# Designed miniproteins, single chains, continued (4): the designs that were tried, part 65

Each design is a single chain, and the fold is of that chain. pLDDT is the mean over its residues in the fold that is shown.

## One batch from the design tools (miniprotein)

Design m14230
Fold by ESMFold2-Fast:
Structure m14230 (fold): chain A 112 residues (1-112)
Amino acid sequence: MKLSDLPPGTVIKFEVKADTPEEARAKVEEMIAELEKLSDDPATQARIRSLGNVALSLAEEAAEKGLPRYVAESDGTRIEAEVRADGTAVGKATFTDPNGVKIEITVELPLK
């Protein structure tokens, strides 16, 4: 399946849940490899890799520092970090491709 084969407005959601940063990194790397197969465009593959790594970094920083809710948007990319009331640190990155397909990557870690 390729991103170009999906109708505009399709949302693809990927969730990584891990108990340690090392486990989260391994799962994110595996997810990036699978997501890169959805496009033959090197620029889109590089964007997907960046998106997964940003979501991971946000989750790690939220877990370490207890960051208040953070949201930023730029050039079709939205990034979010929060610590939930249950003590889960969350990093999320969302990208809309040129065909209108939305990719959401969420990484969850427990607070340190």
Scores: mean pLDDT 78

Design m14231
Fold by ESMFold2-Fast:
Structure m14231 (fold): chain A 81 residues (1-81)
Amino acid sequence: SVEDLIAELRALAERADELSVDELLARFGALAKQIKAARPELAADVDALVAHAREAARTLDDGSARRVLKLQLLLAIELLR
């Protein structure tokens, strides 16, 4: 359900500092696929959030990348509301 996706995104955001940037990106990517399946109209917006997260993981230090990934997770929650 959408409520389950919001709960998983929130749990991932809360654990952002406990996970590697690569693990955060992989889990966010998996959740993004589930969001697009549940809400196809959000596909372009969700893909943009994942692209931003991927670019941050590639270009920034781990601390800055984690902050960007956490913000993208929170934005994904707002899209689902």
Scores: mean pLDDT 88

Design m14232
Fold by ESMFold2-Fast:
Structure m14232 (fold): chain A 91 residues (1-91)
Amino acid sequence: MSELTFEIEVNLALVRMQLGIFKVIASTSTGERKEAAEKTAEKLEEAAKLLEEALKVAESDPELAKKLQEEAMELYKEAVEEYKKKEKELA
């Protein structure tokens, strides 16, 4: 694998793991916490789709793959940080 392909696969695994965690939080929570977890899960699903697309084009168009990865990881960071803020507000 290219270094880029490996990096995208690692990031995709990370995003998928976090998506699984937030789906569990959403299923076991109520009210505002449930809504926050569901919103975060939706953004993580979008990030995973971008990484899957990046992986598909990594060998043929590495510049596009890099841009898709950057967009996915930014979306991932925003989703997690928004949830952390909401969790602190609900504590």
Scores: mean pLDDT 86

Design m14233
Fold by ESMFold2-Fast:
Structure m14233 (fold): chain A 62 residues (1-62)
Amino acid sequence: SLAEKLVEFAKSLGIDLTLEQAREVLEAVRKGDEKKAIEILKSAGATENQAAVLVGYARSLV
């Protein structure tokens, strides 16, 4: 699934993203709510730069 791809990519950056969080990030990106996607990623331990990279990847998936 797209959520599993996002989880695996986050893991490669050292970020433990849950499947539920990944689904919420993908939904936020689909709705154009990148700020919400960044907030979720930062709550999972992503830095500003890591969150930006993960949002870019999520946009490529949706």
Scores: mean pLDDT 89

Design m14234
Fold by ESMFold2-Fast:
Structure m14234 (fold): chain A 100 residues (1-100)
Amino acid sequence: SLEDELIARMAERVRAFMRSLGIPEELIEEAVERLTRVLREAFAQNLSREEFSARVVELAHELYRKATEEYGVPEEKAEKAMVMMYTLAMDAYDELLAAR
């Protein structure tokens, strides 16, 4: 489906960028899985853009803490990873919404 194609493209972009920043593969796959779930739930539950944004921000904060505290990722790299993840998630949400 178009939804599956857009989600897959978002996931590939998140993986590529996080790998370029040296984020551990285990954490990248957790981020992609959880972000995909949040995006699918947003459309299933008809969440507003603001509600979806809030959920992605919450996920970004949790993943940032895990990256820096558990994996020893430098704060600057973890911040860049989370900002990019947020941007790509919002782009995917907006593109899926426009396709309705």
Scores: mean pLDDT 89

Design m14235
Fold by ESMFold2-Fast:
Structure m14235 (fold): chain A 72 residues (1-72)
Amino acid sequence: LTKSQAIVALRGVPDERRGTVVRNLVLAYPDAKNDIAEAAKELFPEKADEIEEASKIKDPTQFAQALQDALS
């Protein structure tokens, strides 16, 4: 999964589902967590600081939960 693919997957997702969809992407593609974080920051710049803090978490499962919380 690339940043561009993550952007396409997240584009058009309803606001109430954005956290869940981002979490599911990280859990499905843990090796792409940085690309997913960059895509989320591009689409949700108002949450960039929270996403950046979450991206410091090395464990993909913990990162996925933190990212869902930031975007919910």
Scores: mean pLDDT 80

Design m14236
Fold by ESMFold2-Fast:
Structure m14236 (fold): chain A 99 residues (1-99)
Amino acid sequence: MLEELARRLIEAAEAGRVEEAVEYLEEILRLLGASEEEIEEGRRLIEEEIAERGEEAVLFGLRLTGKAILLKIEAEKEGLPDEEVVERFRKAHEELKAA
């Protein structure tokens, strides 16, 4: 469930579909127990970031968020220590920066 939404978030963000990516992020936040007020505040902050830094910067952040969620799910499944999770995230971040 959460893993599928995180993958969809990454796919939408990679395709440049910011609105769809934000909708997947909102569904992830709901599954994690965020209130509707917190989700609305998050959307407002994303709209501000698009206005200030541009859509491409927000799409990069959304891709990183999706990858971080997937890494957290993998860590929970495998019982990985925090240092291994950090190292995997660092590699994912480097790969995204290269793309």
Scores: mean pLDDT 77

Design m14237
Fold by ESMFold2-Fast:
Structure m14237 (fold): chain A 66 residues (1-66)
Amino acid sequence: MEAERQREAERRLLEALREVLAEARSGTLDPSRVIETDVGPQVSPEVGRELEELGRGIAQLIEERR
């Protein structure tokens, strides 16, 4: 994967996760929601950290509703 495309895919993934976080906060999140991404198993260390932070936020909101 080209570096530019990888960067854009990572940015799109982060944006999608932010949308999921917003949906979770508003109570509109569909449990079957799937995020399509071109990132695959590879991710830069910087983006990996941001993904962990966003994922943790989403998980916390989902856990609150369980």
Scores: mean pLDDT 67

Design m14238
Fold by ESMFold2-Fast:
Structure m14238 (fold): chain A 80 residues (1-80)
Amino acid sequence: SKKIYAYITLKPTTLKEGEVSMVDADVKLEREENGKKFIEEETISLPASYKDTDEDIVNRVKELIEKAYKGYEVISKLVK
């Protein structure tokens, strides 16, 4: 399986108890395809609650990337 590396930076968001807020994740994607290296930068907005950890949010970003890049192994890292 081909690999894609996802470097994820979460933008600061105030999460209030009992509310769901949109969190912006800046994602740098690095992959190699047919001997060429591709680097793409995207912002993904996703819902998060007061009880969500940064790890929970990063795992949801990873799941979204896995859906977009079928056939790739997604390796995610929180940068900040």
Scores: mean pLDDT 83

Design m14239
Fold by ESMFold2-Fast:
Structure m14239 (fold): chain A 92 residues (1-92)
Amino acid sequence: MEELKKLAEKARELLKEYEDAPPTSFEQRIADELVEYLKSLTPEERIEFVKELLKQAIEEKDADPETKRAFYAVLRRIAEELPELQELLKDL
């Protein structure tokens, strides 16, 4: 949990840069499908998957603008929909 909180803090700072840039319809659809997929996983599997997404978003911070925006849109959507990530973000 501690490492996930640290990754979430870093991702939060990156997400703030894109909070005024709404995702495209395609990006939002992908985010919604990913959230539904995550809801089908066990809690442990969801935590591990979210950790990997946060790591990818941090690593891709210098990627092209379309790739970055897509990752941030997905992370934002996941943060809004998953209770595990919501609880982690409450402490941040």
Scores: mean pLDDT 64

Design m14240
Fold by ESMFold2-Fast:
Parts: sequence; structure tokens; C-alpha cells
Structure m14240 (fold): chain A 63 residues (1-63)
Amino acid sequence: SLEELKEKTLEEIERRAVRAYLLGQISLEQMQQIGELMKQLEKAETEEEIRKLVEEAERILNS
């Protein structure tokens, strides 16, 4: 379901973001940007919206 996809995706992004922050790979500002994307992801109503937000989070995590 869409809700299961959202929950799994949020858990994965949070896990990756926290790890990256603790390892010094991303800044506090980048962590806050990911937090904002996660809030948008919670409100997402389509799989396409989830995909776009994940791609944005991936860009921050891989920079």
C-alpha cells in the first residue's frame, strides 16, 4: 500500500540521514533540509511524489 511504502521510505531516509550526520558526512543545515523533505513525504499522496522527494534526499545524502 501507499502508506506502507511511505513508512518504509521514511524509516530508511531517517536511518541514512542520522548515520551520515553522526559520521560528519552532512551538515546540520543539510540534516534540516532532509527533515523538511521527510515532512513533505509524510503528506505525499502518490508514488510519483514519494519518488521525487526520495531523489531530492538522495542528492543531499550523496553530496
Scores: mean pLDDT 86

Design m14241
Fold by ESMFold2-Fast:
Structure m14241 (fold): chain A 107 residues (1-107)
Amino acid sequence: SREERLRELMRRLAEELARELGVDVERLLRFAEEVMRALREAESKPLSIKGIDALIDHLAEIFARAAKEAGVSPDVAEEFVIRFLLALSWPEDLAREVGEKTKELLE
């Protein structure tokens, strides 16, 4: 149920962002699928995350890899990441930091 809700959230964000930015919806849905796959793998094989900075770096690497695999632009990946984390009730400053780091890894 939690995984199904997360997948539905990612799908809605992908469709919404594609509509707002005029981006290929199939590409953003592929991005969402790659993020879900990477998060699933990370959850099944827990990593030793040392503090908030390491968590931010780890998440940014996951999002950046997914964006590169799906062919999503740095700006679009940043916006998706920020919206996704805000939807999960992350603090705005931390959501922005993960998004900015994701963009930097893609540039």
Scores: mean pLDDT 81

Design m14242
Fold by ESMFold2-Fast:
Structure m14242 (fold): chain A 94 residues (1-94)
Amino acid sequence: SAADEALEEMLAFFEELAEKVRAGELSIDEAIAALNEKLQELLARFADDPELAALVEHFHIVALSELRAVREGETSIDEAVERVRAYVARLRAE
């Protein structure tokens, strides 16, 4: 479905950001900025689809919260990836 494809794209993008943070190629603040840019790109793509736009916005809230938790030292980047993967798995089981 279009929702499954959007979730796969968003998860793959988040995992790429996490790998770059782990490798020292991106700071957490740079990863947050990239995630915000990806949100704007996807919202423009799904401007005529309010359900997909809402899905993208909800994913962004979860992913942003996890990156902020890493920045504050509350979790590791690997734990953040695991939680975002679990979030996507729950949505797909619906």
Scores: mean pLDDT 88

Design m14243
Fold by ESMFold2-Fast:
Structure m14243 (fold): chain A 72 residues (1-72)
Amino acid sequence: SKEIAEEFLKQLEETLEYLRKSKDKKLIEDFFKQVVPLLEKLSTSSDPEIAEAAREGLERLEKFKKELEEEE
């Protein structure tokens, strides 16, 4: 599960970088609408590595959203 958690965070970071460069507001909103509820559910997982990765993912999404709002 640790390798899955690490791969997930790596893929999330690559996706956020792509979204940032795209500047496509609809694509970003659709991504957040799908991923945030999923990560919130995973953050309550009985697997501590998955739960921690999900919390880290939520934190990265929050920071990304704040950065975009500051650019507007």
Scores: mean pLDDT 80

Design m14244
Fold by ESMFold2-Fast:
Structure m14244 (fold): chain A 98 residues (1-98)
Amino acid sequence: MGIELLEKLENGELGVSDIERLIEAVLEGLKDPSTREEIIEKLKELAKTVSNLSFLTTDWGVILFEIIYEIKKKDPEAFEEIEPYLGPVLKSLLENPV
């Protein structure tokens, strides 16, 4: 489930109203050892994509930020694997949210 929703996010099929459902699905998928690595790899791909875009001008950039922010709080080990793939803008926003 989590990987399928991340693929929909990448394809522009999800909006801001889907954030809560997407976060829950990703966090549940990270708890399953059979899907954890696939979800982490997909998040790394999405993080690299954001590093080449104006993060603040896209709905999926906002959605990705919320997902990564929740992963940082709930699954810091998964966050450590994703963090090197974050661009400087997204990384700065995670460190200084105000």
Scores: mean pLDDT 72

Design m14245
Fold by ESMFold2-Fast:
Structure m14245 (fold): chain A 68 residues (1-68)
Amino acid sequence: SKVEKIMKEVKKKIEELAADESRSPDEILQEALRLAGELAKKEGLSTSELLAIAREIVDYIDELEKKK
């Protein structure tokens, strides 16, 4: 699905950003949401699909922070 394709690309970007210890979770979130928005517009996703992606991004970053 288009949502799965976008989430795969966004998660890869989150992993790349998370490897840089100097980046805050807020910076990672901003960059991930920006990329997701660009990809969603390119693929013609609905607002509800974009909101679902944004929610999954927030949850994924939150889970990464809890792994300490």
Scores: mean pLDDT 80

Design m14246
Fold by ESMFold2-Fast:
Formats: structure tokens, sequence, C-alpha cells
Structure m14246 (fold): chain A 66 residues (1-66)
């Protein structure tokens, strides 16, 4: 389904972000974000999760590693 494709893309981006950091706070954020992505039931929810992850990641690291 489209939702499954979007979840797979979001998880791939999340894994790329994690490869760029050793910060424990950033790693914990990524772990929680993965759980949120897996629990998401709509594309709109996935978009909101992604935006919040990037916002919080910038607060922790000052950059998003993209």
Amino acid sequence: SELDVLKALALRELEEFIRETTDPEARELARRTKEQIEAATSAEELIAIGREFRRKMREILGEDGV
C-alpha cells in the first residue's frame, strides 16, 4: 500500500540520520520516532512525525544530518 511505501521511506531516512550521530539523546529520539512510524495509520500522521523528528533533532544537534 501507499502507507507501507511511505513508512519504508521514513525508516530509511531515519536510519541515514542515525548513521550521522553518536549522541545518546539523538539515538533515543530516533528509537521513539521508529515506534511512532510503525504505529502510524495515515500519511498525514507520518508527515507530522517526520516534521517533529527534524525539529527535535535540530534542537539536540543543531543540524539534521540530511
Scores: mean pLDDT 78

Design m14247
Fold by ESMFold2-Fast:
Structure m14247 (fold): chain A 90 residues (1-90)
Amino acid sequence: MTMEDLKKELAEKLGVPLSLIEKNSASLSKEELRDMLEALKEPDSEVATLKFNAKLLARKYGRPLAIEAAESPDPEKRKELMEELEKELE
C-alpha cells in the first residue's frame, strides 16, 4: 500500500476529510500510519480513538506510557489517558 492509500483509509475510518488527515499526519512515516490504522481495528470506537491518539502522542512526543494505558483493560487507566490526551491536544 502507498502512503496515500493509508491516509485515505484513516480518513474513511475516522469519518473526516482526507485534507485533515494529511495536515495532522505530515510528520508521520508510512510505518507510523500503519500502526495508527492497527489501533483503529479495535471494535470499541472509544477505545480505538484513545489508542489512535495515544499512538499519535507517542510518535510526536515520545510518550510510550500513553500506549500502555490505552491497551489496559482497566477503565480508570483509560480515563486517566483520556484526560492526559485532552490536555496535550488542547
Scores: mean pLDDT 62

Design m14248
Fold by ESMFold2-Fast:
Structure m14248 (fold): chain A 65 residues (1-65)
Amino acid sequence: SVESALEFTEEALVSAGDGFTLEHGKAAVEYLKSKGATDEELLELADRLEERGAEHAARALREGL
């Protein structure tokens, strides 16, 4: 489901640390949109990533949008 894809992606990106790039952000956006995620849900995910200290992932996700 969309919720499961968002939850899985959030945990994966928090665990990825500083190795996360803009290309990874674009791929994550494309993957989540293919699962039915909206731009609003993706921006909310980016906010949660930033709150959890995954700042590089949050920025890459916003830029990939």
Scores: mean pLDDT 80

Design m14249
Fold by ESMFold2-Fast:
Structure m14249 (fold): chain A 61 residues (1-61)
Amino acid sequence: SALDDARRDLAQGRRLLAEGQGAAAATAFHEAYKIAEKHGLPLVEEARRAYEEALAAASAA
């Protein structure tokens, strides 16, 4: 389902961010955000914030 796909991308992004891969994490979070936005899922705000966090981490590396 779209919800499961968005959750999978969020989980992947969280793992990548924990490993110091901010740019890769941002890509995963952006995919989760697009899925959540298209399907009106409650994950939109979480995915948006995670994406911004990952971009900041990538910029600091």
Scores: mean pLDDT 83

Design m14250
Fold by ESMFold2-Fast:
Structure m14250 (fold): chain A 67 residues (1-67)
Amino acid sequence: GMDEMKLWLLRQTLEALGKEFFSRDEAVDLLSNVLGLDPARVRAALEATGKERFSADEILAIARDLL
């Protein structure tokens, strides 16, 4: 469905960037732009983790929880 397409696009974007870690701001921008979610909601979810840096796998896990 649409959520599966969004997760696929996010995975491809993360792989293309090839980074080990993303900052919270980078993760907010990626999740908001690819998933079409409210940046404030995405930021709150990332802040709730207590983490300042996120791996691609962690961003994908958060994306699944937000969709």
Scores: mean pLDDT 86

Design m14251
Fold by ESMFold2-Fast:
Structure m14251 (fold): chain A 60 residues (1-60)
Amino acid sequence: SIKLSEEEKEKLRQAIERILAQMAENADTPTGKRLQAAFEQWYSYANADQQAIIDEVLAG
């Protein structure tokens, strides 16, 4: 797998935090459900390094 740079990891963390905030704000709305589906699809396409960062952000 291709390793992420520290800059890429930081950008990914910020993107995840933004998506999670939008999902929380739109919980139980059609928008929130679409965002959750898109996030799950993105996770499925993510490489191991990207998934590790996503898992870290989700854990707190």
Scores: mean pLDDT 78

Design m14252
Fold by ESMFold2-Fast:
Structure m14252 (fold): chain A 95 residues (1-95)
Amino acid sequence: EEKLLEELAKIIEEEVLPYALKVAKEAAERLGVDPKKPVEAAKKVAKEESKKMAELFLKALKGEVSREEVEKAGVEAVKKLLEVPVKVAEEVAAE
């Protein structure tokens, strides 16, 4: 169970990280700021949200959570992956 959770989290992270990094880099370029902090934020959010999604997928396989709950969590994860790096870039630009 623990090993399956870790493997699933890695698979999800590998899929979402490139998109989060692209958003971070594009936001930093648009605002004329150093991409380091936005990229670090993107990596952190990708890791955290991938772990949460892996936990929900395993619970869904056991019938412990509803399809609607998984869908809502997925939408929130996508929002964080796209919004957090942009917000960090904006905060760096405001310094």
Scores: mean pLDDT 84

Design m14253
Fold by ESMFold2-Fast:
Structure m14253 (fold): chain A 80 residues (1-80)
Amino acid sequence: MEELIRRLGRRAIEAVRAGDRLEVEIERGMLLIARGVGKLTNAPEELLAMLDAMIDALDFYLHGGDPEEAIRRLEEALAA
């Protein structure tokens, strides 16, 4: 689970850097699915918090937030 989530986070960072809004929406959708699965399987709270932070960063970007700030938030979530 964690390795997949970290891969999704890295893909999301690349999509934001590229300005690829469609890819950002796809990665966000995949993170939401991972969050749902994590809740069903009682994943660690730290992993669920990482997912929430990454989803929030992508929501920030998709609502017109600064790309560099969105990337900073994603990198911070992945460093935890």
Scores: mean pLDDT 85

Design m14254
Fold by ESMFold2-Fast:
Structure m14254 (fold): chain A 70 residues (1-70)
Amino acid sequence: MLSQKEEAELLGVSQSELSQIKKALYKAGLLKDPNKYDPNLGGVLSQLYSEGKLSEILPQSLVDKLFPLS
């Protein structure tokens, strides 16, 4: 089981930013529990990013931190 700190480090964000990401996905109906580790979180974020929908859920600054492609 990954700690919140370890999960945040895997995504390249702070623990506070991870909490914001999970809460936003939970409100959008894309995450079952914002307080638990989800091994599919990276997959959900990648799919939303590829569909151009992640920026509708998260601030662009967080999208850029999660997917630093440029």
Scores: mean pLDDT 76

Design m14255
Fold by ESMFold2-Fast:
Structure m14255 (fold): chain A 76 residues (1-76)
Amino acid sequence: SAALEWVKEAKRALSPYMFRDERVRAELAVVAYLLEQGITDPAEIARLVPDDETALALAAEVEPQLSPEVRALLNE
């Protein structure tokens, strides 16, 4: 899936320290959720999630709705 491949690439590009940052993890979760909903345009994603505060507010709500495979990658 687009979400699974995107999360794998994001984790590979991020240092382990950055991946443990709550804001970074929130952004990854929300973007992965949008990709699983079929929203793949970077401009549309940026419009829906313009900043870290928006990602943090949405992360707890969207994380349980992620596919098990994507959720497992984010919680490694």
Scores: mean pLDDT 77

Design m14256
Fold by ESMFold2-Fast:
Structure m14256 (fold): chain A 100 residues (1-100)
Amino acid sequence: DILELLEEAKKLLEEALKLSKNPELQKTIRDAIRLIEETEKLIKEKAPKEEILKKVRQALSLVKRAGHLALEYNEPEELIELLKRAEELLQRVEKKIKES
């Protein structure tokens, strides 16, 4: 379930990346995707809960930053909605890890 949510968030960010016009926004989205992949690896390796939470929170912070940049640069509404959905999925991941 957590891995499925991370994979869904990653797919939404990959779609946002295709729509993005701004290099700074593109870099921020790519960095967020990388942190999601690192989080998935830590979960598969059964890393400490605190380490997994730290990576999820780092990914979440970058997705929030991407959302702010998308608004600042007047990016398409579709891109902004993809970033919001990815943020919501990562918040659900954080909650599930805390409750486990």
Scores: mean pLDDT 90

Design m14257
Fold by ESMFold2-Fast:
Structure m14257 (fold): chain A 81 residues (1-81)
Amino acid sequence: MENVKKAEEYFSKGDFEKALKYLEEAIRENPDDPEVYKKLADFYESKGLDGLAIKWYEKALELDPNDEEVKKRLEELRAKT
């Protein structure tokens, strides 16, 4: 998951645009990986873009319906909006 690691690296450096581009590349290479969508949702949530975070957590949950962490995050965000 090299693109996910690069996204985390750029996110930690405050380069949010590059972080997003690497997550987009990770989705293009492996569209069925729920972890990529979880990280994309975390990224948007950290920027206060709760609607986009909800969208990507829902996608992650579609791919992994038993992810309790995603379920809890999604419930919290839906209650906040």
Scores: mean pLDDT 80

Design m14258
Fold by ESMFold2-Fast:
Order: structure tokens, then sequence, then C-alpha cells
Structure m14258 (fold): chain A 96 residues (1-96)
């Protein structure tokens, strides 16, 4: 768990830095990065929830939701849209 958390935090930081350094990314490139960030934040939330860190997990679930909603706004593929909508529903249950 600890090694996976550290890897996710590093990957999230790298993705956010890439977005900041590359303002002219295409919608497809930006959507892919937003999706990746959303999935990684969701996994980070699940790992912290498993450790009993409920408030920290909720913060990461909120970040996951924000990035997945940003990805969904740019995606046109119906299968990927459905997958993201299913993830968002799961995250909304976590935030209750």
Amino acid sequence: AAARIAALEEEIAAGKAYLAENPDLSDAERAAIYYGLGVKYYELGLLYEKQGKTELAKQYYEEAKEYLEKALSLITDPALKKHIEELLKEIDEKLK
C-alpha cells in the first residue's frame, strides 16, 4: 500500500506538471491526462480509505470526480463515456 501510494502521488504530480507546462494540448490529449488523473486520485482515495483516513480519502474522491468530469466533457467515444459515468456514480456513493 505505502509503495503504491507513493507511486500514485508521483504520477499525479507528473501529470499535473505536464498539463501546466503544455497549455496547447489537443482536447484528446487533455482528456487522456484528465482521465488518468481521475483514475489515480480514485485509487489513492480507496487506499487511504482502507487505512481508515476517511477525510483524506474524501478529498481524493472529490479530486477524482473533478478530473473525470473534465475528461467526460472532452470525450466523444460512447464506451469510454459510459465507463467514466459508471466511475462517477461509484465516486458519488463514496462521497455520501
Scores: mean pLDDT 88

Design m14259
Fold by ESMFold2-Fast:
Structure m14259 (fold): chain A 89 residues (1-89)
Amino acid sequence: MEEKREEVRKRAQELADEYIKNKTISEIFKELRKLNEELEKQGYEVPSTPEEAIEKAVENIDTDPELAEKYVRIAALQLALKKKIEEEK
């Protein structure tokens, strides 16, 4: 379980770094909103923090890999958004 959590965190951070480089704050907000709406439509919980998103990804990695991937993308978008907002201050 710990190894899977570390792998998910690493993947989320690598994806966040890509989003920071290639996306604007507005594009990150739009993508995050779309993924959150998709989760809500399917009756899944919408995570409020990157840590919650990572935990949800780990919980679903063996049972629903597509759902786990959505949570990884949400964690990455939340991490990228936080860093970009701090850099624009």
Scores: mean pLDDT 81

Design m14260
Fold by ESMFold2-Fast:
Structure m14260 (fold): chain A 83 residues (1-83)
Amino acid sequence: KFTLQDVKDLVKDLLEGKKTPMVKKYFPDFEYTDDSIPGDLRKDGKIDKGDQEWLLEKFGLTDVKVDGEFDDEFLNALLEKLK
């Protein structure tokens, strides 16, 4: 069963640019550029709500509130999609 800790590990590895088996499974085409800031998933030069929206888009989620933080509330919404 997929747990909140598994989602935390997945998001942490994704934000750090690590190519773990789980990151490859859910984000196979994601790579940082040479000029990327770690955590800038949208690659717009800012770490903000847009990066949370990018993750929601990848999971096909539309009705999740974004506040600019990858907190437990946001990560639980991703967990429900991955279960």
Scores: mean pLDDT 73

Design m14261
Fold by ESMFold2-Fast:
Structure m14261 (fold): chain A 100 residues (1-100)
Amino acid sequence: STLELAKQKLEEEIEAAMEALKEDPSNALAESTLMSYLELFPESPLADKAREFLEEHIQLYGENPQAYRLLSNFYYSIGEHDKAEEMEQKANELAEELNE
């Protein structure tokens, strides 16, 4: 029961973090929560769900450097270096646009 409750709480926290980022793309606490989970459990089904959410978030709510950086870190953690590099470049390009 304790292990099942811990798993349920982690799922609820990740779902809440995704919802918070959907409402406010600049929410640093939600970003940190997703980042930590992706680094600790990169091959989990919940990490895959978080990555899918970030990909959809970029497509639906506009291009966000923070979301691309999260995807880059996720892809690096699972050994997808080419995809990680692509996401990092997109984040840098968007950051440059925002500075001008």
Scores: mean pLDDT 72

Design m14262
Fold by ESMFold2-Fast:
Structure m14262 (fold): chain A 81 residues (1-81)
Amino acid sequence: AEAVARGAREGARRGGSPGESAEGARRGALEAGGDERTAELAEGSAGLAGGVGRTVGLDEEEVAELAARAAGAAAEGAARA
């Protein structure tokens, strides 16, 4: 659970766009041993949070951090289900 959430956060943080952060979150969660369901939730959460950040005018680093926080929270929630 914790390792998967960390993987998702680190993957999302490396993204230069909401889409790259979403893909990074998915790959990070899978590489850390998460299942496909957890990876999909991390991807979706990172993409949505990153998209919101872009819409309100955050820079690329702030968008990536927002996406990373969302991805980690989603992965933690999924792993506890």
Scores: mean pLDDT 78

Design m14263
Fold by ESMFold2-Fast:
Structure m14263 (fold): chain A 68 residues (1-68)
Amino acid sequence: SAAEEQRRKQLERALASAREVAAQIADPSTPEADKRTLRALLEHELRELEALNAPQEFLDEFRAIYAA
């Protein structure tokens, strides 16, 4: 259905965004002040991913990066 297609696209875009933020947090060259801002953004993106029923494995991966 059109609704399922839109949800899939929203999930793919949200996952891509979260991966970019998580990669910056994991990058040792990223300044610590910037990592704090990125963690706040990742926390917001995690709530969106939960609302979109993202697979648990991706949520666990991002939560681990957030907590590190």
Scores: mean pLDDT 85

Design m14264
Fold by ESMFold2-Fast:
Structure m14264 (fold): chain A 64 residues (1-64)
Amino acid sequence: SMAALEHARRLAEERGRGLALYHGLPPEEVEIRITVEGDTLHVEITTPKATLSVSSPISNMGGG
C-alpha cells in the first residue's frame, strides 16, 4: 500500500541520516532503494562507507 511505502521511506531516511552522521558523511551521500517483492518490502541504504539492507513483510509495517 502507499501508506506502508511512505512509512518505510520515512524510516529509511531517518536511519540513513543517522548512518551518514555516524560516518561523518553529508546526507546527500545517502542512497535509499525501496523495492517490493510480493508481500515483502526490501529497503537498502547505501553510503560510501556502509550498506544496510533489511526485509520486512508489508503486513507488519506500522503495527508495532
Scores: mean pLDDT 75

